# Ledger of designs, part 76: designed miniproteins, single chains

Each design is a single chain, and the fold is of that chain. pLDDT is the mean over its residues in the fold that is shown.

## One batch from the design tools (miniprotein)

Design m2648
Fold by ESMFold2-Fast:
Structure m2648 (fold): chain A 108 residues (1-108)
Amino acid sequence: MTVEDLREAVRRGAEDPAAYEEAKAYLRRHYEEILEPVRALNRASQALPEITPELEELALAGAIVTGAVHPEEALAALRELERAGASPALLLQFAISAGLSALQKEEA
């Protein structure tokens, strides 16, 4: 799975509900794999890196799996924060919070 594959799934999901459900099922199977690297990075340091492909994948996966927001809106919000000069720390915390919420809902 690549960031480009996720962006395409999100874009199609906005227009096609069937594509959205397929994207959810796919990402749900791989959610923990992309969440753990981000968790490990957060534990290691208070200095957070620049936006990485893994951070984008985590944010998109969280939005799709939880259904908390429309996937396209989540992607647009992330881009807007980046354009506004939001710190990598803020972006990573946003992605981690979304990811943790998704994981906890699936276990509950």
Scores: mean pLDDT 52

Design m2649
Fold by ESMFold2-Fast:
Structure m2649 (fold): chain A 68 residues (1-68)
Amino acid sequence: SVEDLIARARELGAERVADVIRALSSGDPVVLRVVQYETGVPRELLDKLRDGKATLEDLEYLAEKLKN
């Protein structure tokens, strides 16, 4: 689920990833486009995050990529 994915991101200390997952869970296509533009994350991975289907490996990748 999306909530399980957010909890896993927080366990990794990846607060920005957790915030992105929460934003994408709205299903708003404008939010998805903005996140894609700002982060450079591939659309396929954003769709997995939105749908709560991302793997632990996906979250670890994003934790490193989205370090502020």
Scores: mean pLDDT 82

Design m2650
Fold by ESMFold2-Fast:
Structure m2650 (fold): chain A 71 residues (1-71)
Amino acid sequence: MKVNVKVTAGTREEAEEAAGLAEIIAETLGNEVTVETRLGEPNSREQLREALAKIAEAIKAGEDAEVETRA
């Protein structure tokens, strides 16, 4: 199963948090997880939670998923 996650972070600290969460997900799944982190618009932990929820739903469905937070 493949999961592609796109996260927009407004600060460097938030970008680092997003990368850390993606690594944890990759370790947990043992599958291919691709994370694309962009710096531009303000982001929050709440938006990251939404992205993680979508990933969890994709995992339950057993399908490839592409999750994008804040476009």
Scores: mean pLDDT 61

Design m2651
Fold by ESMFold2-Fast:
Structure m2651 (fold): chain A 73 residues (1-73)
Amino acid sequence: GPLEELREAVGEERYEAALAFVADHLQRESGLPPAVARAMAERELVELWRALTSGRPHRLGPLAREAARILGF
């Protein structure tokens, strides 16, 4: 699926670093439980990766921009 495609494209180390960054942000800013924050972070990273690889211009917020940098974009 898209998540597995993302992990294979960027590599496990970059993926886990970006996932931890986004999940930690969601926990601290929104008070989400760790499991919920991780699930939301996985969806956000898939959407970000698809946006970055689609060739369509997207305006990234600060969180998405930093996550893209961690993924190697």
Scores: mean pLDDT 83

Design m2652
Fold by ESMFold2-Fast:
Structure m2652 (fold): chain A 62 residues (1-62)
Amino acid sequence: SGEEVAKEAGELSKKGEMTDRAGAAAALAGLSGNVEGARKAIEAGRKGDDKEAIALGNAGAS
């Protein structure tokens, strides 16, 4: 499930629905097993809140 959320974050950044940095941070949270953290990062990224998305993704990877 974490790998699938990480892949989804990558696809969203490829489509321009979020930045590459936000997508990478969300993917890192997903790969770390924090699916909820990854989802929160994706939601922030899709709203255009890049700083929040990166912060949430990095926190989710801890």
Scores: mean pLDDT 82

Design m2653
Fold by ESMFold2-Fast:
Structure m2653 (fold): chain A 73 residues (1-73)
Amino acid sequence: ALREAARAQARGLAEFLRSQGVPAERAAEFGRRAEAIAIAAIDAEEAGDEEALAAALAEGDALLEEARAAIAA
């Protein structure tokens, strides 16, 4: 369920970026990166690895800032 939700959210991000004028290939790249980060966060939480979870969340924040910049370009 959590991993399926992560994939759905990643697809939603890619489609949203496409709707904002981001090229298809770059939007798909953002989606794949978002999915990988979300799965890493889920795996870290399941393992009780607080440091890995914090790192994944920070990586997710950085990805969102990159996505905002891509929309603004």
Scores: mean pLDDT 84

Design m2654
Fold by ESMFold2-Fast:
Parts: structure tokens; sequence; C-alpha cells
Structure m2654 (fold): chain A 63 residues (1-63)
């Protein structure tokens, strides 16, 4: 989705705060985002999360 793509782009540009904002709009809770920051997650980890969300959403079809 657009928000996941924006999260990836922001992370690739080193804009971690913007990337986390886009992840929150994708449904990642503020508590989870705070935990990820405490674990030292950087751009590569944010990109990985956003891609995982994109892949999960692409596989989620109404059955």
Amino acid sequence: SEEAERAIKAAEEGKLDEAFEHLQRLGVSPATLAWLREQGWGPEEVISIARAILNARASAVPA
C-alpha cells in the first residue's frame, strides 16, 4: 500500500521518524514502535517490517 511504500522511502532516505509515522498509519501500535526504537532498530529493519506488511496485505484476499 501507499503508506508501506512511504515508510520504505523515508527509511531509505534516513528519515526514521517519518518512516515510523508511516508504520503507525499502517496499523503498527505506538507501543510496538517505541519497543523497536529501544531495541536499536534502524532503516534496514524498518524497510523489512514495511515489506512484510506489504506482502501480508497482498496475500490477504476476501475468501
Scores: mean pLDDT 75

Design m2655
Fold by ESMFold2-Fast:
Structure m2655 (fold): chain A 74 residues (1-74)
Amino acid sequence: SSMQEELLKKYLEEVEKIKEEALKNPSKLDEKIKQMGEISKEAAKQLSEELVEKFEKHVKRMVLEMQEARDKAA
């Protein structure tokens, strides 16, 4: 439904903001990954199984991007 799609978009926007904060402050990477995990738990309660899988794949990609950016900066 369109309501589920809007909810997915909201959660994706929240994790994207956390990713941007982590890229600006790599010392907080572990804290920001934990925050993404909490958002994923809330998304799993609200979204359909198909959208949860899609959301979790995006979060995993974002975490990898954040970790790679930290490693390149070191």
Scores: mean pLDDT 82

Design m2656
Fold by ESMFold2-Fast:
Structure m2656 (fold): chain A 73 residues (1-73)
Amino acid sequence: IESISPKVANVGEEVTVRVGGLDEPADVYVDGEKVATTDEDGVARFTITKKGVHKITVEAGGVRSEPYEVTVK
Protein backbone atom coordinates (compact mmCIF):
# COMPACT_ATOMS: atom_id res chain seq x y z
CA ILE A 1 0.00 0.00 0.00
CA GLU A 2 1.42 3.39 -1.05
CA SER A 3 -1.21 5.53 0.69
CA ILE A 4 -4.59 5.55 2.38
CA SER A 5 -6.51 8.84 2.70
CA PRO A 6 -8.06 10.05 4.90
CA LYS A 7 -6.77 8.17 7.97
CA VAL A 8 -9.63 9.71 9.98
CA ALA A 9 -12.92 9.73 8.05
CA ASN A 10 -16.52 10.71 8.74
CA VAL A 11 -19.30 8.12 8.25
CA GLY A 12 -19.94 7.90 4.49
CA GLU A 13 -16.75 9.81 3.59
CA GLU A 14 -14.83 8.34 0.63
CA VAL A 15 -11.61 6.52 1.54
CA THR A 16 -8.99 6.17 -1.21
CA VAL A 17 -6.32 3.46 -1.26
CA ARG A 18 -3.36 3.60 -3.67
CA VAL A 19 -1.33 0.46 -4.38
CA GLY A 20 1.82 0.72 -6.52
CA GLY A 21 3.79 -1.69 -8.67
CA LEU A 22 0.89 -3.97 -9.64
CA ASP A 23 0.39 -5.73 -12.99
CA GLU A 24 -3.05 -6.97 -11.83
CA PRO A 25 -5.96 -5.63 -9.74
CA ALA A 26 -5.61 -5.86 -5.96
CA ASP A 27 -8.51 -6.65 -3.62
CA VAL A 28 -9.16 -4.27 -0.71
CA TYR A 29 -10.54 -5.58 2.59
CA VAL A 30 -12.09 -3.78 5.58
CA ASP A 31 -12.10 -5.88 8.77
CA GLY A 32 -11.52 -8.98 6.61
CA GLU A 33 -14.41 -8.30 4.19
CA LYS A 34 -13.73 -7.43 0.53
CA VAL A 35 -15.02 -3.91 -0.25
CA ALA A 36 -13.26 -2.94 -3.50
CA THR A 37 -10.76 -3.89 -6.20
CA THR A 38 -8.14 -1.43 -7.48
CA ASP A 39 -8.54 0.11 -10.93
CA GLU A 40 -5.89 0.25 -13.69
CA ASP A 41 -4.10 3.08 -11.83
CA GLY A 42 -3.87 1.02 -8.61
CA VAL A 43 -6.61 3.09 -6.92
CA ALA A 44 -9.62 1.81 -4.95
CA ARG A 45 -12.36 4.02 -3.44
CA PHE A 46 -14.96 3.00 -0.88
CA THR A 47 -16.95 4.31 2.06
CA ILE A 48 -17.19 3.00 5.63
CA THR A 49 -20.61 3.50 7.23
CA LYS A 50 -19.79 2.03 10.67
CA LYS A 51 -18.09 4.22 13.29
CA GLY A 52 -14.94 2.98 14.99
CA VAL A 53 -11.43 1.81 14.13
CA HIS A 54 -11.24 -0.38 11.01
CA LYS A 55 -8.37 -2.46 9.63
CA ILE A 56 -7.61 -2.12 5.92
CA THR A 57 -5.66 -4.83 4.09
CA VAL A 58 -4.79 -5.34 0.42
CA GLU A 59 -4.24 -8.66 -1.34
CA ALA A 60 -2.42 -8.89 -4.70
CA GLY A 61 -0.86 -11.95 -6.34
CA GLY A 62 -1.55 -14.10 -3.28
CA VAL A 63 0.23 -11.69 -0.89
CA ARG A 64 -1.75 -9.87 1.83
CA SER A 65 -0.46 -6.59 3.27
CA GLU A 66 -0.02 -5.67 6.93
CA PRO A 67 -3.21 -4.12 8.36
CA TYR A 68 -3.57 -0.34 8.15
CA GLU A 69 -6.01 1.47 10.47
CA VAL A 70 -8.67 4.03 9.49
CA THR A 71 -10.80 5.71 12.18
CA VAL A 72 -14.42 6.53 11.28
CA LYS A 73 -16.23 9.17 13.35
Scores: mean pLDDT 74

Design m2657
Fold by ESMFold2-Fast:
Structure m2657 (fold): chain A 94 residues (1-94)
Amino acid sequence: MEEEKKEKEEKKKIEETNKKLEEKIKEIEKEIEERVAAGLDLARVEAIDRGAVKIDSPEDREAAEVAILIGARETLEAMKRAIDKLIEEKEKKK
């Protein structure tokens, strides 16, 4: 009976973490879309991500910021997939 209480608390924490990750992914996607709509040069973002261009201008800094946001989004999506797998495995075991 005390084990059921611990499982419910763990499941709630995992679900809350998953919801926070989903919200954060949406925030990052929106920021990227807003930057692209503002005229961000995607070819510059790719060049900076590859280390092909030095960050020498304000435009290069904006492109570098978006490259960081893309990397952060991909990392958060990978974390969400790992958490979804943990939820599925816990439902399968009990």
Scores: mean pLDDT 74

Design m2658
Fold by ESMFold2-Fast:
Structure m2658 (fold): chain A 104 residues (1-104)
Amino acid sequence: TLVSKVTVTLESGQTLTSSATAGLGESSMDTTTFTTTTGDTNVKVKFEISLDGKTVASKEYTVKAKLNDTITVTTYSKGTADKAAGGGTVEINGEVFSYGHSVT
């Protein structure tokens, strides 16, 4: 089972999580949106891709968000017969952060 997870952590400690899970031959996608309620805040974005409960890839970014910025998180997991691919995108104020990993 392939699991792609994106965790967005605000300076307040509040978290927003998006995840997509796929088995062999399956695909899954999840999208979540959050509007910031605090101006000029640091946002930590963590991408994790796990295969059969084992983390195979991860990436972390720290970005700034402004008051009333929209944070859109999309995660995907695609389990093909011979190759699995997972990842996601985070869009903040028109800037896109992406991470993906393919597993055989």
Scores: mean pLDDT 73

Design m2659
Fold by ESMFold2-Fast:
Structure m2659 (fold): chain A 97 residues (1-97)
Amino acid sequence: MEEEKRRKVYELLLRALELALENTDEPVGREVLRLAREYLRLLAEGAPQEEIDAVAERLAELAPRLSPASRQAMEDAVAAVLPEAEAAYEELKEKEE
C-alpha cells in the first residue's frame, strides 16, 4: 500500500511534466522531460543509485538550457501538483502512527 501511494505521488509529478511538455516545441525541453520521467521511474522501481545519479547529472546539465517560457511552464505544472503530492505523503505517515 505505501509503495503504491508513493508511486502515485511520482505519477502525479510525471503527469504535470507531461502537460507542460505539450506546450513546449523546444527539443531541449522534450529531452529534459524524457530524463525527468526516467528519473522518477528509476526512483519508483528502486533502481541502482548509479543509474539514478547518471540521469540526475544529465538533468542538471540540460535544465539551464531551457527557454524561460519552457522552464516556467514546467515549474508551474510541478507547483500545481505539489500540494496534492504532499497531502498523499502525510496520509502515509499518519497511518503508521
Scores: mean pLDDT 68

Design m2660
Fold by ESMFold2-Fast:
Parts: C-alpha cells; structure tokens; sequence
Structure m2660 (fold): chain A 71 residues (1-71)
C-alpha cells in the first residue's frame, strides 16, 4: 500500500490538478498563481524538495502547453 500523503503532498497534488485545468483552458496567469502560492507555502514549511518538484512538474506542463499553442 502507498504511504499516506502529508498535508504538503496533498496540497501539491490538489494544486497541480487545478493548475493543469487552468493550463488546458489557456489561463496561464491563474495556473502560475496557484503554483506560486503552493511553492511559497511549501518553502515556508521547509519542504524545499517538494516545492522544487512541484515547480519542475508545472514548468514541464506549461512548456508543453505553450509549444502546442504555437503550432
């Protein structure tokens, strides 16, 4: 069985899901805001590793979405 998620991990999963929905709608500003708030909160809790992972995953999704919109 998977290890139970911490509050920070749960927030990260929820924020990534919301950001993905906004990116799919072309709303980059709201996606950026949600991820920035989540990353800032995780760093304030000392969870830099999770904050970095959230930022990297979001940057990847954002780049893929931007690339598709340019085609």
Amino acid sequence: PPRPLSPGQRLAVQSMSKAQDYLSKGDFEKADQIIQETVDWLRSQGDDALADAVQRNFDSMKQQTEQKLKE
Scores: mean pLDDT 80

Design m2661
Fold by ESMFold2-Fast:
Structure m2661 (fold): chain A 75 residues (1-75)
Amino acid sequence: SLEEILANLSPELAEKVRALHDAIAAGDVDRALQIVKEMVGEKVAEEIAKTDRDTQLALAAILLAISRHSSEPLK
């Protein structure tokens, strides 16, 4: 769940993940993409690498969902 993910992250990263989840749930693609750009910075990537596998997979799924919205439409 989102709560389990947030519990395993630093407060700074947890705030970003919460904001991203809320943006995705609201369908606010512009806001979600802005948050993703901040999250994929080198510092954030290092923090994500320190999390457990389940947290990394959940974050990857969220990032993948955002990537689908920024890419070409599915056939």
Scores: mean pLDDT 60

Design m2662
Fold by ESMFold2-Fast:
Parts: structure tokens; C-alpha cells; sequence
Structure m2662 (fold): chain A 82 residues (1-82)
């Protein structure tokens, strides 16, 4: 998926602390993230990207998000997880 690949590229550029904060925020807001292997997800940009896409679908109401829409959602999560 082009959306997942582009989102994972941006996530990979983030320091581990920022990726961990994103995951913490997602755990509070997405049932699907509860009980995942946190260390695996933090260290796998593609897995973290999947949960951000799911957040975009569930909370922003976008069933088929574009690259631009998921990158905007990443920025939103980063702001809220600060």
C-alpha cells in the first residue's frame, strides 16, 4: 500500500520517544491497539502506520484515506501526544 509505505517512511524519521508517545495516544483511543506488543510496534514503522491508518478511518471518518490525509493525521496525533 502506497499510503502505508509513505506513512512508515515519515514514522521511521521520528525518534523512538516520539513513536512511543504516538503508540500511548493510540492505546487510549483505539481498542485494536490494546494488548499489542508495544516494543514490536514502536520498533516497526509499518505496524505503527497500520494503527494510524485505522485511527484515520475510525476517528476522522475517512474510509479510504489518501497519503496527504494520513500524514495530516500523524501531525494531529503528534500534537495531541505531546
Amino acid sequence: SEVLEKLAEEIEKLPEEKRRKILDYLEENLEAVKGVDREEVVNNPLELAKYIVLYTREFNGISDPTVEEVLETLEEILEKSS
Scores: mean pLDDT 83

Design m2663
Fold by ESMFold2-Fast:
Structure m2663 (fold): chain A 95 residues (1-95)
Amino acid sequence: SMQKELEELQKELEELDAKVEEITELMDKLKAGKASKEDVQKLKELIKELIEKLKKMVKKLSSSTDPFLQELKKQLEGHIELLKQLEKEVEELSK
């Protein structure tokens, strides 16, 4: 059961990695002053969507004593903190 949940979460993390790359590209455009209004809207949406998904994953893992699931939880918590920081940066740069 835990192994199946770990495999599913690892698959979801791989998909999230692709979205993180997209966020990075949009952030680069924003920092360069080249982001369109559409780019900024997409960036804000992607960040909020990822934070929500990661919070749900962390909640699922919160009661686990499995060392692999605890390591995964720490990685997800780190991503949430990074995304929250990026959200603040987007607000500052989109003024």
Scores: mean pLDDT 80

Design m2664
Fold by ESMFold2-Fast:
Structure m2664 (fold): chain A 79 residues (1-79)
Amino acid sequence: SDRDLSIQYLVKGMKAAQEGNYEKAIEYLLQAARLSSDPRLAATALDQAAKVAEQAGNHDLAQQLRQQSQQLRQQSQQQ
């Protein structure tokens, strides 16, 4: 299912981040967000990607990902 695939990529992303592989972590976390049909799960994946982007020193990417996460959370409230 989309949820199971999204969670699989979320776990892979968090593991890569813990290993210090920030580029791979961001890629997996963005894939988790893309695969999720649940806006709240997608927003969570984007929040984690933003945190990893900050850890990597990419503040612009972190800000952009947080903005996308907030938009998804707002969208989920309208449903």
Scores: mean pLDDT 86

Design m2665
Fold by ESMFold2-Fast:
Structure m2665 (fold): chain A 84 residues (1-84)
Amino acid sequence: ALAQQIDRVVAAMARTAVSRASDLSDADRDRIGQIGADVIALARQSIDAAIAYVQQQIATTPNPTIQTILQTMLQQLQAVRAQQ
């Protein structure tokens, strides 16, 4: 089901963020968490909307570590879309 695929994407993002915890401030972790929540909400309506949102966040994020985490999330969302 799409919901299970989205849950897996968010779980993968969380694991990637934890792996890079030493490079992230508390504010950065909060931002990643908020982006994850927004992605879940958008993906329930449209996976394309979730992909567009992540792309926008990558473009506006100055932190390269966060950009890398978001790129990983984008790749996972695109993989979920390809399975549709």
Scores: mean pLDDT 76

Design m2666
Fold by ESMFold2-Fast:
Structure m2666 (fold): chain A 87 residues (1-87)
Amino acid sequence: EERIRELELRRRMAEANARGAQKDADYYTKLSEEFRKKAEEDPENAEEYQKLADIYDKNSKISNDGAARYQAEADRLRAELERLRAE
């Protein structure tokens, strides 16, 4: 059935996009935390490290928002697939 195949492809794409965005968010969170620690360890360069930490924190939030949206899309597609498969 074409409709089920189409929804399955869209669900897989949404799940893959959600995983990718979550990996990006996790990576940016790690970088933000690392630069905050560097700011504490190197007072002469603290302002620059804090600025980098803020940039990566912002990027992490953007990526987390993207992951949440893709996950919501995948969840909706999963629900529709279950409904159609039950018919």
Scores: mean pLDDT 87

Design m2667
Fold by ESMFold2-Fast:
Structure m2667 (fold): chain A 59 residues (1-59)
Amino acid sequence: GTAEDVVRAAEAKREQGLAGDAAASMAATRLGLSKEDAERVGRGAMEGPEAAREAALAA
C-alpha cells in the first residue's frame, strides 16, 4: 500500500544522501500525501523505517 511505497521511496532517497526526515517527507509528498501527513512521516523516519511506516499508515 501507500505506506510501504513511502517507506521504500524514503529509503532509496536516503541511500542517495538525503537526511531520513527530508527523504521521507519528499517521498510522501510525491505519492500524494498532504503536507501534514508528509511531515508526520518525516518525523517517524527520524525514529526508523518502522516508525515512518506506522506514521504513513495513520495518514
Scores: mean pLDDT 65

Design m2668
Fold by ESMFold2-Fast:
Structure m2668 (fold): chain A 101 residues (1-101)
Amino acid sequence: MENSMKGYERGREAARRAIEESGAHALGVGLGTDAGYGAISAALAAIRVARERGVRVRFIKVDTSDPQEAAEIAARELGPGAVGIGVAGSSGDVAVHVERE
């Protein structure tokens, strides 16, 4: 489906950049409220990228509609040195947060 494909590419690119820029050993993927097909596809793409790169991944459902808050919650759940990706909304808005060491 078109929305799933667009969400997938957003999640894939966000995870790729986050991992490459941070060098993080772990990726948290936070899925917020009101998640549509785009958001779910973005989350799944981020998980796939982390696994393909040998980065530990944790998927978390979060009680927020803000992708930035979702990213922060996901990163903090894994602790210092982790990166978080937050995905929220029907179309899959994406944010990235790097949890400092």
Scores: mean pLDDT 79

Design m2669
Fold by ESMFold2-Fast:
Structure m2669 (fold): chain A 87 residues (1-87)
Amino acid sequence: SEGEKLRKEIEELEERYRELERKFKEIKPNLPVEDALKLEMRLIALGSTIFVARRMLENGKYELARKELKNAEEMIRDIERELEELE
């Protein structure tokens, strides 16, 4: 079903988010305080966006869930890229 496919995409994004959090925690002690705070705020915003996507899915609002999923995918790609540059 459409909802099942969307659920799997959100679950995949949640897994990517957890891996990103793990990588951030590993490099955080070696980052300037300002850079660490900036990345942490962006991770919080990403987590919030993923949460909203899941909530929309749970309420059967598939179009809104898909919109938030796409927003989260863009955010996570940008954070992943920045994090790779810092490693």
Scores: mean pLDDT 87

Design m2670
Fold by ESMFold2-Fast:
Structure m2670 (fold): chain A 90 residues (1-90)
Amino acid sequence: MKTVEEKIEEFYKLVKEIDEFLEKNQETIAALSPEQQAQLQALLQQMQDIVAEFEELVKAGKLTSEKAEEMIKKLKELFEQIKAIIKEAE
């Protein structure tokens, strides 16, 4: 089983991967339809909410291994949805 510290590393590694993906695809994102841009903005807002909640739990020393795993899964699901929107536009 992964420790809480290992899960924190996994979470921030995933955040970096998402940031790199978005930066690499900035031109495709700018060319998205208004409907696709609205969907992407909603997904990005959900990701920001998850990151903020994760950081608050880390800061408070209240992050559990179970909660970290749940939040990592949610972040992965949002990332897959973002990838699907961008691939459809390519």
Scores: mean pLDDT 85

Design m2671
Fold by ESMFold2-Fast:
Structure m2671 (fold): chain A 76 residues (1-76)
Amino acid sequence: TVPSETITFPTDPEELQRASERLRETVRRLLLAAGFDEETAERYADDLVDSVVSAVRDSGQPVTVTVHDGPAPPVR
């Protein structure tokens, strides 16, 4: 079974904050599992969360993000 998590980022500020924390932890965990150090994982997760939050604020619409933890795809 390939673990994947779908997180919806609503326009409500409180729910947006909760979704942001959930995505940050999910991405951090996946990066650590992929062999990144904790500092790099946290920085990347923060940057990604900021980008999604900005997209919600700019569009005024909910954004859905799916994080997939599967085997590395072959190099193309």
Scores: mean pLDDT 74

Design m2672
Fold by ESMFold2-Fast:
Structure m2672 (fold): chain A 119 residues (1-119)
Amino acid sequence: MEEAREKALEVARQAVLDYFRSGAGKERFKESVKRLAELAIRAGADPEEVQKLYEEALKAIDSGDYEKAAENFARLAYLVAERLTPEMWAEVDARTAQGDLAATVVRLVRNTYEVELEK
């Protein structure tokens, strides 16, 4: 399980870094972080842990620390991916089709985690 988690976090982190390399603005990233944090709380994640990761991601992007911003975003996405109900997955898949960063990264985490658990 730990190996599956570490691989899922790394895939998510790289996806967020690729998003920054595409020239996407920090305001769009902040909107995605907020949406991801709200989804994590709705999915039953610890509100204190979610708030810490959310604040660290915002602080990192404002200071230009893209690596740390991506790391905290990946950790939030992992908290979401491991807790979503089938109804919430339908919402994530619909948003992924629209190019939403938060939904796309959550789906990548889940797909990576499921593949590693099958081994």
Scores: mean pLDDT 80

Design m2673
Fold by ESMFold2-Fast:
Structure m2673 (fold): chain A 80 residues (1-80)
Amino acid sequence: ADELVAAGESGDPAAIPRLIEALHDPDKNTRVAAARALGQLALRGHREAMPPLVSLFENDPDPEVRKVAVEALEAIAAAR
C-alpha cells in the first residue's frame, strides 16, 4: 500500500502497469492506494492512467474504492 502511494507521489509512469495490477488486488486498501497513485500520475500528465480509473469506478464492488476513483477523475477534469 505505502509503496503504491509513493509511486504515485514520485510521478514515475513506469509504475502504471504495476498500479493497474494492484487495482485487481483482493485487499481494498491496496486498490484504494493504487487508485490514488494513478490519479496523481494522471494529474501530472500521464493520460494512460485515466482509463483504469474509469474502469475501477464502473466495476469495483467497494463504494470507498469507487469514491477514490471518481474523486481522481473529477480532479483531472477540473485541471483541464
Scores: mean pLDDT 77

Design m2674
Fold by ESMFold2-Fast:
Structure m2674 (fold): chain A 66 residues (1-66)
Amino acid sequence: SKADEAAKLASERARELARVLGLTPEQIDEASKIASEIAKKYAEQGMDPEEAALRGAVEGVRRVLA
């Protein structure tokens, strides 16, 4: 489904962003999980999977850094 696609893309993008930022393995996993959940909800609301994934990844990483 589009939601599953968005969740996978968000997980991958969040992991990449978190690694570049030098986050711990635990923080990378947390950011990835949050990103997937957020992206899935955006896609379920009709957002394109790629846009949902980008928003999810950014929000996931932001939450771990706060």
Scores: mean pLDDT 86

Design m2675
Fold by ESMFold2-Fast:
Structure m2675 (fold): chain A 62 residues (1-62)
Amino acid sequence: KEAAIQENKEKFKEIGDLMNKSYDLYIKGMKYSRINKDVANVLYNEYNDLINKADELMKEME
């Protein structure tokens, strides 16, 4: 029971970190989309990778 509680706390922290990093990349992507769309596309791909990882972790907690 205690191990499961600790595992969930670690997963919540990782999800939070991934979400924060993904939003930072998304904002940078939006800024670059007006200057260089190729750079923006790279940033959006990294954003999607982090969001997908966070989604997988959330599904594991159900």
Scores: mean pLDDT 79

Design m2676
Fold by ESMFold2-Fast:
Structure m2676 (fold): chain A 61 residues (1-61)
Amino acid sequence: SAAMKQQIIDDLMKKYGMSKKTAQDIVDVAIGFSKSLGLPDSMVRPIAYMLADTEVFVRSR
């Protein structure tokens, strides 16, 4: 849902200190990945967090 998407964006910005654009891109990728695999919407949040953790890890190198 749109509300769920916005909550995940806000949470990523707060937890990781990332820009709104980066958080939006991560959530959009998570939604696309979830849809491509036929996963329920409840999987969007954990996928987005995994992607954010990877982004932060790459930035720390």
Scores: mean pLDDT 80

Design m2677
Fold by ESMFold2-Fast:
Structure m2677 (fold): chain A 69 residues (1-69)
Amino acid sequence: MMRKTHIETVIRSTPDGRVTIEITVEDDGKKETRSFQLDLDTPGRETVLKQVIYDDGRIETVQYSSRDV
């Protein structure tokens, strides 16, 4: 069976200028999430990127979206 790693990246910027970056990695039943916060004077926006990395080194983007929040 082909082994695969799931990566989800979510970037949110709020109307008050806060930017949050959340990265979730799931590999062989192990799930790890890291988040970072930055303060910027920028309008609110949310970007979501989901990718799958296969054991042969292939990267597949399964979802990309960007919207105002």
Scores: mean pLDDT 65

Design m2678
Fold by ESMFold2-Fast:
Structure m2678 (fold): chain A 120 residues (1-120)
Amino acid sequence: SFEEMLREAEEAIRRGDLEKAVRLLVLLALSLPNPLDRRIALLAVLYSIIKRGELLPVFESLLKNPSPVVKRILELARRIAELVTEEQEEPLLQLILDVLRREGTAEELQWAQDFISSFK
């Protein structure tokens, strides 16, 4: 369930298991039925990793009344941003793309690849 996956992500963050936390957050985002919520949640996960989360607060400031489920994902994304190291950035971004390749759409994979490349 969504709630069980969310609890598993929180526990992974508490243990410092960022690989598991990021994988679960991408799966949580992909489980959202609303397309806008899904894209915002994916952006939250990407911004938690890109530039070690430095741009996440800027992204959040652009959001108008995010839904309750998106707010819960943003809370976990902020906690990941606090823990991500420079050495983990590229491996975690690659993990996000790997999850999207298996579980997301072709459009989501292409969009995420283009988004990540815009920061290179």
Scores: mean pLDDT 90

Design m2679
Fold by ESMFold2-Fast:
Structure m2679 (fold): chain A 73 residues (1-73)
Amino acid sequence: MDDKKQRFIDGMSRATKDIVLEEGGSEEEAEKYGEEVKKKLKEKADNGASMDELKQTGVQETKKAIEEVKKKQ
């Protein structure tokens, strides 16, 4: 994997975890959604996705995580 893409994926996973916690999600939910974002981005990168595609996917997956956390409030 491209080192820059790997750093981006790790960063998005961490950012998603932090946002889930800020929105009132549990530590378990933060870990779950962070890992889901990481898995999706890694799958995209392994299939040749560009950095722009990874950014778009990361934003979409993070928004989904936030929506799921908010639905439980």
Scores: mean pLDDT 81

Design m2680
Fold by ESMFold2-Fast:
Structure m2680 (fold): chain A 116 residues (1-116)
Amino acid sequence: DEFSKLLGKLLEAIENKDDEKAKEILEKLLELPVTKERLELLIEFLKLLGVLYSSSTSKEITKQDIVDGVVNAVSKLKKEETKQLFIELLEKFLKEASGEDKELLDAVIEAVKKLL
């Protein structure tokens, strides 16, 4: 799926602190239709950012660890425009989310907005 490939490229751009590449990838992600399968991929991606970029121990990852990891990852990008596109992507998927996924997306969106 193109969405999965673009998420992998977004991770690479974040690791490299490449704002221009991250912006390009986020614009492409925003053009793709929202599906339940892509929501699952996005939630897995956010959990991965929690594992990679939170200061938590090797115990079970918490919702707060995911929020902290995403904030730390997005903070590697300097431009507000790129951060806004990331928020827009999460808000687009929020409309299809319910239960625990919705609670996670709401928490991540609010935390990333504080970086603007």
Scores: mean pLDDT 86

Design m2681
Fold by ESMFold2-Fast:
Structure m2681 (fold): chain A 78 residues (1-78)
Amino acid sequence: SSKIAAVQKQIDAVKTRISNLEELIKMLEKKLEEAKKKGDTVTASRLESIIDMVRDELDRLNSELSSLENELNSLLSS
């Protein structure tokens, strides 16, 4: 089914974005700890703000993924 293929492609794209953002958060958290150790409060504050924004986007993408996986399961069980 072309609809199953389209939903699967969307799932793959969302999973790739989630993976990339999870890696980004790990990198940013490491940079944040380094900034805190150096007493660089300006860089630390900026990194905390960026991490919060990335986490909000991850929450949105995880919700989108759950919806798409539910749609795929419905299509496959028909």
Scores: mean pLDDT 91

Design m2682
Fold by ESMFold2-Fast:
Structure m2682 (fold): chain A 79 residues (1-79)
Amino acid sequence: MEERKKELEEATTERLREYAKKYKNEVIRKSDFTEEDKKLAKEAVKLLNELEEAMAKGVPVEKVLELMDKLFEVLEKMR
């Protein structure tokens, strides 16, 4: 968690997109686990879509990092 936040703080917009894509793939992979994980995966995908939209609109990096934090929390709930 903390290491991922540090990487995002140092990242350019392009790197943030790469991280979002990476986590999206991880979420999809974990969605095969249980029905609960599938629900969490849907929430994570929603956050990823919000992240991509925020980046497209050129919102502050702090807002993008906040969305990524929520995404990490959802991923941590998936076993």
Scores: mean pLDDT 63

